# Designed miniproteins, single chains, continued (3), part 76

Each design is a single chain, and the fold is of that chain. pLDDT is the mean over its residues in the fold that is shown.

## One batch from the design tools (miniprotein)

Design m10632
Fold by ESMFold2-Fast:
Structure m10632 (fold): chain A 55 residues (1-55)
Amino acid sequence: SAAQEASRKAGEAYKKGDAEATSKYGSEFAKTFGGTASGKSVDEAIYDANRAALA
């Protein structure tokens, strides 16, 4: 799904230290996943995606 792909790309960018790409894909993930009402859920999801992308 688009959410999984955006999440994976955000994780890869985060691992590489590419802040620009991380923000871009993180925003796309937030929109697809269901929004940013709390903010922290998106950050945690990106953090988990980073680990998943590395596995």
Scores: mean pLDDT 64

Design m10633
Fold by ESMFold2-Fast:
Structure m10633 (fold): chain A 70 residues (1-70)
Amino acid sequence: SKELELEIWEALARMMLAITKHAPNYETLSASAEVGEDGSINFSSVLRDKKDPSKITKTERHFEPKPEYK
């Protein structure tokens, strides 16, 4: 639905903004986003510190569509 599409877009936009704002000194080795049939998003990224290439950070984030909780 268009409502779900907007939530997915907003989640991705906030995630990209957070990465850009808080990881300016990191090199992106990989980034992937997987969208489930229910509209959930699994995002994974592997970042390498530009000052210390031996420091690799793997981050996984899971975003669920808002269920009508009841």
Scores: mean pLDDT 66

Design m10634
Fold by ESMFold2-Fast:
Structure m10634 (fold): chain A 77 residues (1-77)
Amino acid sequence: KEYTPEEIEQLKEDAEILNLMVSPDFEKQKEGLKKFAEKEGIPLLEKIEAAKTMEELNEVAQELLRLAAEKIKKEAE
């Protein structure tokens, strides 16, 4: 299957972001969430940056994933 250069670039970025988001390291998971928010255009970067504990980061992650799912659903319409 042929991919466009843009699709290949997005796939690589998505894989990197996913690997960061599933990391057990707080700083890596935080970086992954920031990159995901930037990619999806979700205005949670400041809230992610302000998170100081894994619990706070998980709260923001739940909000981020919910908003991302809503965006994807609307784009599919």
Scores: mean pLDDT 76

Design m10635
Fold by ESMFold2-Fast:
Structure m10635 (fold): chain A 75 residues (1-75)
Amino acid sequence: PDPRELRLAEAEKLTLDDLPAEYHEVVEAAFARYRPRDAEEAERVTLELMLRHGVPLELAGKVFGVLLRRAREEA
């Protein structure tokens, strides 16, 4: 398997509970506003949350994983 695909599969298993509570509302609001449908859109939303809502780089991977999982559940 591709190592990047393995990391994406691991990230996709992340839930809101894997993030600090203060980011739960921000992530839910971002998902409702942007409605990411795939990994590319989830990455874009994650970048917006970093730039506009102060999500630190260390949490970017977890935020991406939560958004990706939500996108696939909605598909």
Scores: mean pLDDT 71

Design m10636
Fold by ESMFold2-Fast:
Structure m10636 (fold): chain A 94 residues (1-94)
Amino acid sequence: SVVERREHPVVESGADPTDPSLRITVSQTEIYVDGELSHRLFRITGDPSRGSTLVLHDVKTGETITVQGPPQSEAERTELIQKQLEEKLREYEE
């Protein structure tokens, strides 16, 4: 299956004008498999020391997977969620 990722502009929420550390930033990526919307990935960042929170939502089942990790593991956490997505999609084809 061909997987496409479509990224949307970053949206800021809960920003404090006097304290930027309270800023919550949310970005959304839509995941298409063979041209059909399969999953949405949300990246939520607020505290740089705690890294980002990744939320993967299955649009067909409503299942949600949440992954947190330190900033240094963000790329590895992203790869893990992508692999879980690919494995789930293979199970649905059977």
Scores: mean pLDDT 65

Design m10637
Fold by ESMFold2-Fast:
Structure m10637 (fold): chain A 100 residues (1-100)
Amino acid sequence: MEEKLREVLLFAVGIAMRLLALAVELALEGREETAEEISRLVVEGLRRVEEAKDAIELLRALIETLGRILEVARRAGDERTAAAAEELLEEVRAKLEELE
């Protein structure tokens, strides 16, 4: 049980790092408002991850965070961010299926 939670925590950190790298790239391209909103959602998502009692709840919190990032990307018309969020959502859903 503890090993699974650790594995999923490291996986979540990897997802967060990829999202923050994307936010940095957006800021460098002058899309500062979108970058700031993505960074905020990642921080809020990490707080929910910290509150998770088990690996399944952690992955569900991550899916919720990625869903919100996808909504932001679609509203902003940012196809690159939307595609990245969709790819990460598929990775998280696959990880959740492995644990259920």
Scores: mean pLDDT 81

Design m10638
Fold by ESMFold2-Fast:
Structure m10638 (fold): chain A 98 residues (1-98)
Amino acid sequence: MTKEEELRELEERARELAEELGLSEEETEAILRGVRKLVELGQEKIDEILAKYDEEAEKAAADESVDKYEKMKELLYKALKEAVGEKEAEAWLKALEL
């Protein structure tokens, strides 16, 4: 699959999800920008970011004193922010919470 074909499919799916979730036009645009940034970044860099937070996720899962749900949300936000930027990460996190 070309990057152009992948981007088109992901943008269509992101628009459908945003409409289904009742997101604002501004939030939808932020999600679309995030999708474009992920495709531009490429799978290798995405895997590198995920690996960076994987160890922290494993430690949180083993720690009984940690709110696992809250910690996982924190790690997901940090990974998304690093990959796509703060505004796009906030829009994606809001969509995922629905």
Scores: mean pLDDT 72

Design m10639
Fold by ESMFold2-Fast:
Structure m10639 (fold): chain A 75 residues (1-75)
Amino acid sequence: VAEALALYREYQAAIEELKALEAQPETEEKQARIEALKAAGGPIAARLEALVAASAEARARLEEIARAEEAAAKA
């Protein structure tokens, strides 16, 4: 379960960085960073999916986190 949580946090950090980059002016450095994050994001998402499929505990923990985030976003 620790690995699934670590991957989920890594994935969220990448999304937050992408949002921060989108707020910045368009530059070649910005485009290169976005491409690097997209290339890294695919493997992270695939591994997270595999862990969730292999472990009911990992799935339950991710559901708890997702539900808490949805509640916070709506509040």
Scores: mean pLDDT 69

Design m10640
Fold by ESMFold2-Fast:
Structure m10640 (fold): chain A 55 residues (1-55)
Amino acid sequence: GAEDVVREVLDRAEAGQPLPTPEELARMIEKATGRKVSPGEAGRLLREEFARRYG
């Protein structure tokens, strides 16, 4: 689901790739899942995963 896309994004960032913008992340989630999410919701999911990994 969308959470899997967010995990892959952070895994790539830990490997030295740039973090996408919320708008880019929303587009990536739509491509992977077929579900449209707002940039605000994509940013929220990214912050939740970041907090889970890093405190």
Scores: mean pLDDT 84

Design m10641
Fold by ESMFold2-Fast:
Structure m10641 (fold): chain A 62 residues (1-62)
Amino acid sequence: SMEEQKKKLEELLKEAEELERKGVLAVIQGDTETMQKYQEKAKEIKEEIKKLAEELGINVVL
């Protein structure tokens, strides 16, 4: 249903935000390897968000 897809979109947005926060923390700690891993995961989640948002006709800023 559209409500289930909307809930999934909200969960993906929250996951992307958490990954970005963890990436920032890794940078502060000087852990560039961990930062790169979180940035890569965030990019993958953002691509999934874009596809789902397009299917739902929703505009998202990432």
Scores: mean pLDDT 82

Design m10642
Fold by ESMFold2-Fast:
Structure m10642 (fold): chain A 77 residues (1-77)
Amino acid sequence: DKEEKLLKEMLENIESLLNSSITEKQKEALKLAAEEISKLTVENKLTDDLADRLVSAAMNGDVEELKKIIEEKKKEL
């Protein structure tokens, strides 16, 4: 329930940003963030802090930071 609410709020924020005039790099970052949030929700591993980090990096168009966060999560296994 909490994870579903967080997912919906994050997806709404991403949709709002995609409808604004943003760069291709920001679009790429937002898509990566949405994909990872969805995956973590399915795995029951999504936390508020992790979602915040992913969305923040995406809003900054920081694809490198997003990839780093994803890679760190994969190493935790």
Scores: mean pLDDT 68

Design m10643
Fold by ESMFold2-Fast:
Parts: C-alpha cells; structure tokens; sequence
Structure m10643 (fold): chain A 76 residues (1-76)
C-alpha cells in the first residue's frame, strides 16, 4: 500500500508535526515492505500517533491493533 499524498489525507493530518507524520510514514513503509522495522519501534511510533490525538493506548494492545486504529482514525 502506498502512502496517500498529504492532500488526500484528512485535514487533521496537516496539523500533525513533522515527527508525527514521519511516524505515520514509517508505519506504512513497514507495511509496504520498504523498510525493516522491529515490533517495538513500530509500536512506539503507533502509540505516539494515537496519543497525539488524545487516544488512550492499552499497554496490552498488540502492535497490529494499534496500526489498524491509526488507519481508522486517518480514514484510510
């Protein structure tokens, strides 16, 4: 799956910091197999994105679930 252009994402994405946008990009690059990211790094990136939207992250949540929530949140 390719990253959508910034113009194609919900308006909230444009209010994200460069760091938060990098975290989203890292998650999608991992899903596309463009980079190798360990589960811990991927989970940390997902947590940062969700927490930036004021979403409480369950400590027991698997990384895959956190990433799915990000996709739902961004309308992707």
Amino acid sequence: MELPLEEELPPVFKTLSEEERRDVSLIYAHYRGEIEVDEETLKEAAKRVLESFGIKVDDDAPVEELIERIRELLGL
Scores: mean pLDDT 68

Design m10644
Fold by ESMFold2-Fast:
Structure m10644 (fold): chain A 99 residues (1-99)
Amino acid sequence: MEETIKELEQAADEAIELVRKDPSATPAVAKAIGEALKLMGFEEAAKQVEDAARESPEKAIAAIRGVASYLIDLAKENPEYEEVAKKAIELLRQAIASA
């Protein structure tokens, strides 16, 4: 579980760093994260990230942090969500690499 949380934090940091280095990549990064979240059943979280990205890169970063924090807390409280978190990490990394 601790390793899964650390990997989720790292994936979120990688997404945030991409947006910081190239703000023009914000829509692509947000879409990749949104698609990963939708595949996991977090459709509302996906919409929040995508909507924030349409407003500004800064709002996108805040939304990514918020979603990552929520998923980390969920995994800590419910061990059954560790499998969901691992799948999210894999999908996020694949999506970010493709964006």
Scores: mean pLDDT 77

Design m10645
Fold by ESMFold2-Fast:
Structure m10645 (fold): chain A 78 residues (1-78)
Amino acid sequence: MDTVQQAQQWMTQQINSLPKEEQEAIRLIYGERLDKKDAAKKLAEKYGLSMKKAQKIVDNALKKDDEISQQAIDHIRG
């Protein structure tokens, strides 16, 4: 199997294991191409959250996505 495809499959599984709110944050930023502030607003509206809580969810989701992506890159390069 292609190492890149294995890394992408692993990344998809890791993202799918995140809380639904964090998965939605990733979808809004990378799928809908929203900035962090607009993604937080849509999360707050969808889940009935305060902007502060929605922003923290977005920040946590992006941090986890960066960690997952870095681990996948390290696997491809290693």
Scores: mean pLDDT 78

Design m10646
Fold by ESMFold2-Fast:
Structure m10646 (fold): chain A 81 residues (1-81)
Amino acid sequence: KKKELERKGAIYFTAGNLWDVAARMAEEGLAPDTDAVEAYENAISNYEKSAKYDEQAGNTEWAEKSRKKAEEVRKRLEELR
């Protein structure tokens, strides 16, 4: 089941990246039907889930990378609020 945890980590990390891109496109006016704040909140949630699954899989370095991505997105989100 460690491989399943690694796959979940990778899936949530990818989802986090996609939401981060969507949020940045919304900020630039390129995605008018996308709420930038909501998209950043979804990016943070997905990066945090990625980190939890990577920690459960024993991959502390990848979990740390996901947490760093979540923190970067949180800082951007606070700039919009």
Scores: mean pLDDT 84

Design m10647
Fold by ESMFold2-Fast:
Structure m10647 (fold): chain A 80 residues (1-80)
Amino acid sequence: QLDEAVRLLREAIRLLLEAGLLSEAQARSGLDALDTRNPVIALSVGHELIELAERDPENPLARRARELAERAVELAKQVA
């Protein structure tokens, strides 16, 4: 489940980077955090990505990133 949560969060980071809601430095930092394989850190990253996506609710990339991050948060909660 943590593997699936990390996969979804990596995709959400990619989408938010494409949407211009994440800088390359922020995306790198998020990916590095996910590489720790810590479910509490994955939860923190997921919530941060949801907040960023909510800044542009009309953007389909942001909407998709939010859906993926919300799913990842639910998966990470089960192993945190």
Scores: mean pLDDT 84

Design m10648
Fold by ESMFold2-Fast:
Structure m10648 (fold): chain A 70 residues (1-70)
Amino acid sequence: MQEQLEELKAQVAKMVAEAAKYGEEVKELAERYGKLVIEAFQSSGEEKEKLLKEAEKVAEKIRELLEKAA
């Protein structure tokens, strides 16, 4: 579990670094998405489902911003 959590945190850090290239707003959303995914990984039941749902909404906002920038 700890080893998988470290891998997840590393992937989130890479995602945030990549998102930073597109601007501060995208970086902030990527950071929020990462926090939600990490919390969901450490959660169970209804809390995990709620966190994953919030992460999906943040991912949609990131997609919309990238689409508008294109």
Scores: mean pLDDT 79

Design m10649
Fold by ESMFold2-Fast:
Structure m10649 (fold): chain A 65 residues (1-65)
Amino acid sequence: MSKEEIIEELERLAEEARRVLPPAVAGAVVHQAKEVIEMIKRGEMSEEEAEKVVRNIRRAIDLYR
């Protein structure tokens, strides 16, 4: 995925987390997604590392689907 696609996916996962997860867990996921997006924008995170974060958040949400 491009960095733009990863940012869009993280934003989408944050919205999904707010709908599906308990408020405390959703807040933690949203916070993590925002931090990773900022790190990508600063050039402090590789696409490979960002994709791993996307995968981990997706797995957490999938437990509630």
Scores: mean pLDDT 80

Design m10650
Fold by ESMFold2-Fast:
Structure m10650 (fold): chain A 110 residues (1-110)
Amino acid sequence: MKSIFEQVEELMERIKELVFKMASKIKDPEVQTKVLTLAIAMLGSIYVAMRMIKNKSSEENILRNLEGARTLVDKIVELAKKTGNKEAEKLAEEVRKLTDEIVALLKEAS
């Protein structure tokens, strides 16, 4: 049986794969770079939240990092939609879905 942290790590690996696939569908190098930068920041916020839970940090600080990750994934979805590429948009929506699953798991662990 997988721990919550093992489940989150597996979801983060899936997000990385989807982000690279999404970036490959974006022809504009500036938009591609922005999407990758936002994805790195989002994964970083999730990693910080996991570390804070393990260290029994304040619930307020954990929630702030999780809300930060949600804000970043919403920006990724908006950028993908602006490209007009339906495949990039679908991949961005899947990244958002997996991010929401991670946030729910980490809230249960806090």
Scores: mean pLDDT 86

Design m10651
Fold by ESMFold2-Fast:
Structure m10651 (fold): chain A 82 residues (1-82)
Amino acid sequence: MEEEKKKEEEILKELREYIEKLKKEVGDHPEVNSFVEEALKNLKDLIEKLKENGLSPEEALEEAKNLLKIGFEEVEELVKEK
């Protein structure tokens, strides 16, 4: 039980650090800030949903990173068009 909780906390920490890295790469824009706030609020639910779909904790982390990267790329394109 404690080991499972510790692994979840490590995954959430890695995802938060990844989000901060992507935010720095795209830059400080209102659209990016809104995406970051929503992503941070939904991180636990996203990981739980991915695990419920049969992914391991490591696979859920990698898939979550991939989804975040795609989201940041979409927001970056939106900012470039304005």
Scores: mean pLDDT 78

Design m10652
Fold by ESMFold2-Fast:
Structure m10652 (fold): chain A 75 residues (1-75)
Amino acid sequence: MPKEVVDLKVQQAQKMLSSSDEKERYGGLVILKEIAKEHPEAVVPLLPQVVKLLEDENEDVRKEAVEVLKILATH
């Protein structure tokens, strides 16, 4: 994936993680999970936001946050 596309997706995902809509927060984590599989370094700066979502009100958001962190922990 070109750097410009990675950067754009990371920016979009970061905005989604702070949304009041749980579906948007979940979607942001899905984008970060896919990026983290190939470009973990692009997602590392967002670790504080992902960690915050481990305490999210929505169970699916919490589960997806765990998956993102698991990928980052194993490279």
Scores: mean pLDDT 83

Design m10653
Fold by ESMFold2-Fast:
Structure m10653 (fold): chain A 77 residues (1-77)
Amino acid sequence: MEALREENVALLERALEEGLATDIGEHLGKAMMEISLKSNDEEARIAEEMLTEAQTHKFDAEKVRAAVERGKAKLLA
């Protein structure tokens, strides 16, 4: 569903901006969990991959931003 993909992208963008100002791990973790709960298997897998990559880089802001941009591109494709 196209509308759900756009909602998931908007959710990630909001979580990234709020997270960079406060707690990036908390905000991105919540956003990725919400995507996982309301999306199909492919979108849930993309969210899990983004969360795993962010955690591997210890929520480094630059690397997390790059991971989220890649994930948004996959969600919109």
Scores: mean pLDDT 73

Design m10654
Fold by ESMFold2-Fast:
Structure m10654 (fold): chain A 85 residues (1-85)
Amino acid sequence: EEYAERARELVLENPSPELLKKAAQMAGKAGVINAAFLFLTGAVEADMGNREAQAEAARGSVETLIRAGKEDAAKELVDFLEKEV
């Protein structure tokens, strides 16, 4: 939950479709395809200028990683986003 909220904040600060596509690749490598898909959805929303929708997609993606038991992957993703802001 803390990582998901942090991801939302970071994506609002840096609404980069490229950043979200890279996050999708990281989620996919962790084996959680639903999380990767949500980040890709966020990238599309960012391209369309839908800032809240992109941020909610990032939150949902990180929540999906945590629910799949990939909390370490969620932390790595948040750390990655923090370095890009």
Scores: mean pLDDT 80

Design m10655
Fold by ESMFold2-Fast:
Structure m10655 (fold): chain A 86 residues (1-86)
Amino acid sequence: DREELLALGRKYGVEELARRAWEARELAEETGDPKAIAEAMKLQTLFAREVIRKTGESNPLFEGLTDEEIEARAAEVEARGRALAA
């Protein structure tokens, strides 16, 4: 099932995270180390969250966003960054 996980990661642009999650799982299965098991679970959860987020971005609540709204948000982020640098 490794190939399915990596294919899913590639589809959503998180192939590196999918690979790391799989490597951590293999290490956990090979060693039985509780710390390795915890790390594998954490990475798998992060991978699932990213896939859900990327899926939401593809068919998002943001689909109706105009160019002006995108520019306004970018300007707000830039202004906040400048305020923190001053």
Scores: mean pLDDT 64

Design m10656
Fold by ESMFold2-Fast:
Formats: structure tokens, sequence, C-alpha cells
Structure m10656 (fold): chain A 119 residues (1-119)
């Protein structure tokens, strides 16, 4: 849990355990504050799944009729929407993974560097 993560961070950074706890509490608070922004993007996961299925249909239609201007325009709009959602969705997943690592006390070297970069 949190206590194991704090001990691992304290050992890795050479800082007192209490300081490591405060750093992790600040990181978790930052992740939670950022979560509401990313949650709006993550709520589009269902929409993203439907957009991906729609993209596959449009790609097959365009392959059969490459000159279909309306299909191409819709495909371009779908591709742009998916591209807009991908980075924020990935950041939400990465932040969730970090929270799990903190809760289980299983911080990797990459997790420690990510925490260091945030502080």
Amino acid sequence: GMEKAARRLAEALGIPLEEARRMLERVLADLEANRETLKQQALALIDRAFLRRRRDVLRRRLSRDPDDRDVRRELDAVDRRIAELDPATQAFLDDTSLEISIQFGALSEQDIEYIRARL
C-alpha cells in the first residue's frame, strides 16, 4: 500500500520517510485534480469505441469507391476525433496505473522518475 510506496521512494531518493509520504500525497492530489479534466476525455471511451467501428465501415466503403467525397469527409472527421481523444485517454490510463502502483507499494524505477518529473 501507500506505506510501501513511501518507503521505496524514500530509499530511492535518499530522503526521510515523512518527506516521501508528503510527496506521494501531493502526487495523488495532483492526479485527482487532473482526473476531472481527463475524465471528460475518458467518458468518450464509449464514443471512441463506436468511432473506431464507424471508421472501419467507412474505410471499407472508401476502398470500394475511392471517389466518394462524402464518405472521405466523414472518415476524415472520425479520424480527427479519434486522434483528439487518444493522448488524453492514454494520460488517464497512465495516471490510473501510477495510482495502482502507489496503492500496492510496487513503484518501478520508471514510476520514481515520473514522480520526480512531476515535483
Scores: mean pLDDT 78

Design m10657
Fold by ESMFold2-Fast:
Structure m10657 (fold): chain A 71 residues (1-71)
Amino acid sequence: SFDELVEQGMRALEAGDYQGAIEYFERAYEVAKTNEQKALAYRLRAVARLNLGDEEGAREDLRRADELLAA
């Protein structure tokens, strides 16, 4: 489920496994049913990307999340 994948991604973030966290949040996006769930997946992936130094990818994810919530 979306919630389970988000929980697994959050645990990966806490463990410092930023690449694993990205993979969980990408899977969460794939099973997301609402724009709010998709936006959350983008925002959480942005957090993981920032921790890896991917500032450009994080900015893009945050822009995508904002677009979904403006609909």
Scores: mean pLDDT 89

Design m10658
Fold by ESMFold2-Fast:
Structure m10658 (fold): chain A 55 residues (1-55)
Amino acid sequence: SEADALVQEYIEALKKVFPQLTDDQLATLGEMYRLRLKHDPEQAAAGFESLLKLL
């Protein structure tokens, strides 16, 4: 699904910006991002764009 693809891209961006994050932390943050996409997609998009600016 589109949401699954966005969550995976978000996790890959997190890995590049914060290489010290564990797989468990990445899974938790990805799940939180998925919930934000459902309830506040504009805030989710803004947060992801802010993360990408750190790359």
Scores: mean pLDDT 85

Design m10659
Fold by ESMFold2-Fast:
Structure m10659 (fold): chain A 94 residues (1-94)
Amino acid sequence: MKKEIEERLKEFIEKLYENKDDGDKVRKIVLEEYEKIKKLPKKEQEALTAGLLVAIHGILEELPKEEVYKKALEAYEKVLSGEKTLQEVVDELA
């Protein structure tokens, strides 16, 4: 499962980067990913939501794709482990 989640997060970031200039497509990609996340246990939902928010923020800040992936994966792992809450990740992005 961990490797599958890492690949899924990478694919999500690839799609966002390819469509970053089209807000409607970005919104559709985010909503489709969020619908998949809602089917997971609460802890996985919070961890993946943190990763998604960090990825979206990194793209808006025009960070390199590799850096966005690294930061998103780090946020996912920290929330999944309980080192950070989803709220703490949201607060750090403000």
Scores: mean pLDDT 79

Design m10660
Fold by ESMFold2-Fast:
Parts: structure tokens; C-alpha cells; sequence
Structure m10660 (fold): chain A 100 residues (1-100)
């Protein structure tokens, strides 16, 4: 579970870097993806810290909203953002299992 969660967080970080590289005008989207990964990593390091988990969950919601907002103008960016949110959600689900 920990190794799987860590790999998923690394994938979210990679997607954030790809968004920053390919879509420099979408710096806000890249920032929210990176924030989700950072807060998920903090939650993984301290699974009993509910604040880090909550912060990551909020970041994921922000990324999903941004993906919907850009879907019509930039479907490739929207797909990357949606994928990052889905992977981050899976990481958080595994972190929740570890916290039991």
C-alpha cells in the first residue's frame, strides 16, 4: 500500500511537470496538481495528520474544476488534469487504508 501510494504520487508529480512544460499558460493548473501531490505525500508520511489529507482532497477538487473549465478550449490539458486528479484520488484512498 505505501509503495503503491508513493508511485501514484510520483505519477501525479510527473503529470504536473508535463502540464507546466507543455502548457506554460496554465501555470495555475500545474500548481494545483503539484499541490495535490505535495499534500498527498505529507499525508502518506503522517497518515494520522488529517489536515494534509484534507488539503490534498481540496486540491484534487480544484484540479477537476479547472479540467472542466478548459475542456472546450484545450482538451489535451483537460485530459492531463483529469488523469492527475484520478490518480491523486487513488493515492488518497490507499493512504486512508494505511491510516486504519
Amino acid sequence: LEEEARRLIEEVEEIGEEIARRFPEAADVAANVRAAAENARKALENPQDASAYAAAAIDVVAVRIQADEVAASDPELAELARRAAEIAEEALRKIKEIAK
Scores: mean pLDDT 85

Design m10661
Fold by ESMFold2-Fast:
Structure m10661 (fold): chain A 64 residues (1-64)
Amino acid sequence: AVKTAKQNLAAQFEQDYRANPSVEKDKLLRALILSGGDLALARQLIKDLELSPDSAARLLQLVS
């Protein structure tokens, strides 16, 4: 199911971040937490935190 897939992707990302932290992953994790699952807020955070195109695409995938 889409919901289970999104939950698995979020858990996998969080585990990767804790194992291999980076500035880019920190920005993505902050944006994910601050958006609270809101797609419009996630789009605004992409601009505010200056996420890379890859990180922006991943955030939108996790939120939408």
Scores: mean pLDDT 72

Design m10662
Fold by ESMFold2-Fast:
Structure m10662 (fold): chain A 78 residues (1-78)
Amino acid sequence: MPPTISQLAGSLPPKDRDKVLKLHDEYGDKVAAGDLDGAEKTIQEIRDLLIKAGADPADVDAAAQVELEHARRQVEEQ
């Protein structure tokens, strides 16, 4: 199974982990509001921070895709 964004953040230094978790909360708020464009921008920022902090790019891309597919389905069901 691909790791989650939270699991990837948990392997990072505290400063980078806290930034990623804050952006992940913002991502959830945007998805709940139906703001897919904002959610996509936020997940790109999460992706860039995770990769910069030393996370595996393949794991980050897999986690981001799962999150976006879930968000699109939730908005499409409205």
Scores: mean pLDDT 81

Design m10663
Fold by ESMFold2-Fast:
Structure m10663 (fold): chain A 67 residues (1-67)
Amino acid sequence: MVPEPTEEERRSLGEEVRRAREEAGVSQRELAEMAGLSASTVSAWERGRLTPDREQAEALSRAVLAL
């Protein structure tokens, strides 16, 4: 069961997503397009500056899994 992540965990997860995205060779804009979000949202999330809501977190997770 996955409870709500802490702010520290969100920052760490954002860095892991950035690494996975870099390894796949896609840009923040491309990942955002895959998730149906703005590039600024993806950038803020990867930097740990944004607390994604449930819908945003789900969209980002789906996009990352598609990498």
Scores: mean pLDDT 72

Design m10664
Fold by ESMFold2-Fast:
Structure m10664 (fold): chain A 78 residues (1-78)
Amino acid sequence: MKLYKPSKEELEEFNKLVREVLAHTDAAEATLPPEQAQALSNRVVGLIIRAVGSLIEGNFEEAKRDLEEAKALADATA
């Protein structure tokens, strides 16, 4: 298996986007019933895992799109 090694800048941007996704998800979950909050969390985690997959394959732009989709999902669910 070949792992792409992201640049320091790409990794810092990716980590910042993940933190933003988690913050948006946390804010949305605070407004939802527990079962809906759990469903949102599961979907967001799936998108983050997909983004990590894209990142290690060298598809940084696709990884960013996956994280932006996760953030939009959290915002749309609130």
Scores: mean pLDDT 80

Design m10665
Fold by ESMFold2-Fast:
Structure m10665 (fold): chain A 67 residues (1-67)
Amino acid sequence: SMMEALRRAEERGEEAMKKVLKAAELLKKNSIGEASKKSGIPKSVLYDHMTGNNVKKKELAELFLTG
């Protein structure tokens, strides 16, 4: 029950972190469109983060700190 929910959250957290790090790496050398295609993160989400509109997602915020 609760333990299963925690394991699922950890798995999703690891996947999300991998995507964020990959997208941040891609944004250093690629446009938002290319980074979106290669990372799987929608362009609208990446654009909102560039403008600082969605700082509530700390994992996605790192996307722009390393780009």
Scores: mean pLDDT 60

Design m10666
Fold by ESMFold2-Fast:
Structure m10666 (fold): chain A 102 residues (1-102)
Amino acid sequence: DLQEQIEQLRQMLARADAEREKRWAEATEEEKKHAKEMARKIIEEASKYLGIEAPSEEEKLEKILEALKEYIREHFTDEELIALAEELLERRIEELRWALEQ
């Protein structure tokens, strides 16, 4: 049952979120610097691939999120899968946002 599988994935994601928050709290200055450099590279490459132009990294990230959500909605028809995919995407974007703030 797809609905049961989605619920199991959501439970696993909740555990991953808790572990991520702990990792962020315990991150060293070197790890924070590396995360920021990688986030900038990912945002720049994604922006170029998607044809996104914006004056700031934060604005580029917001436009990337919007473009990818539109892509999900265009390619998926199951509302629960769309919701799960958007949740996964938002978690990845939040990681990049956290890294930029370091």
Scores: mean pLDDT 79

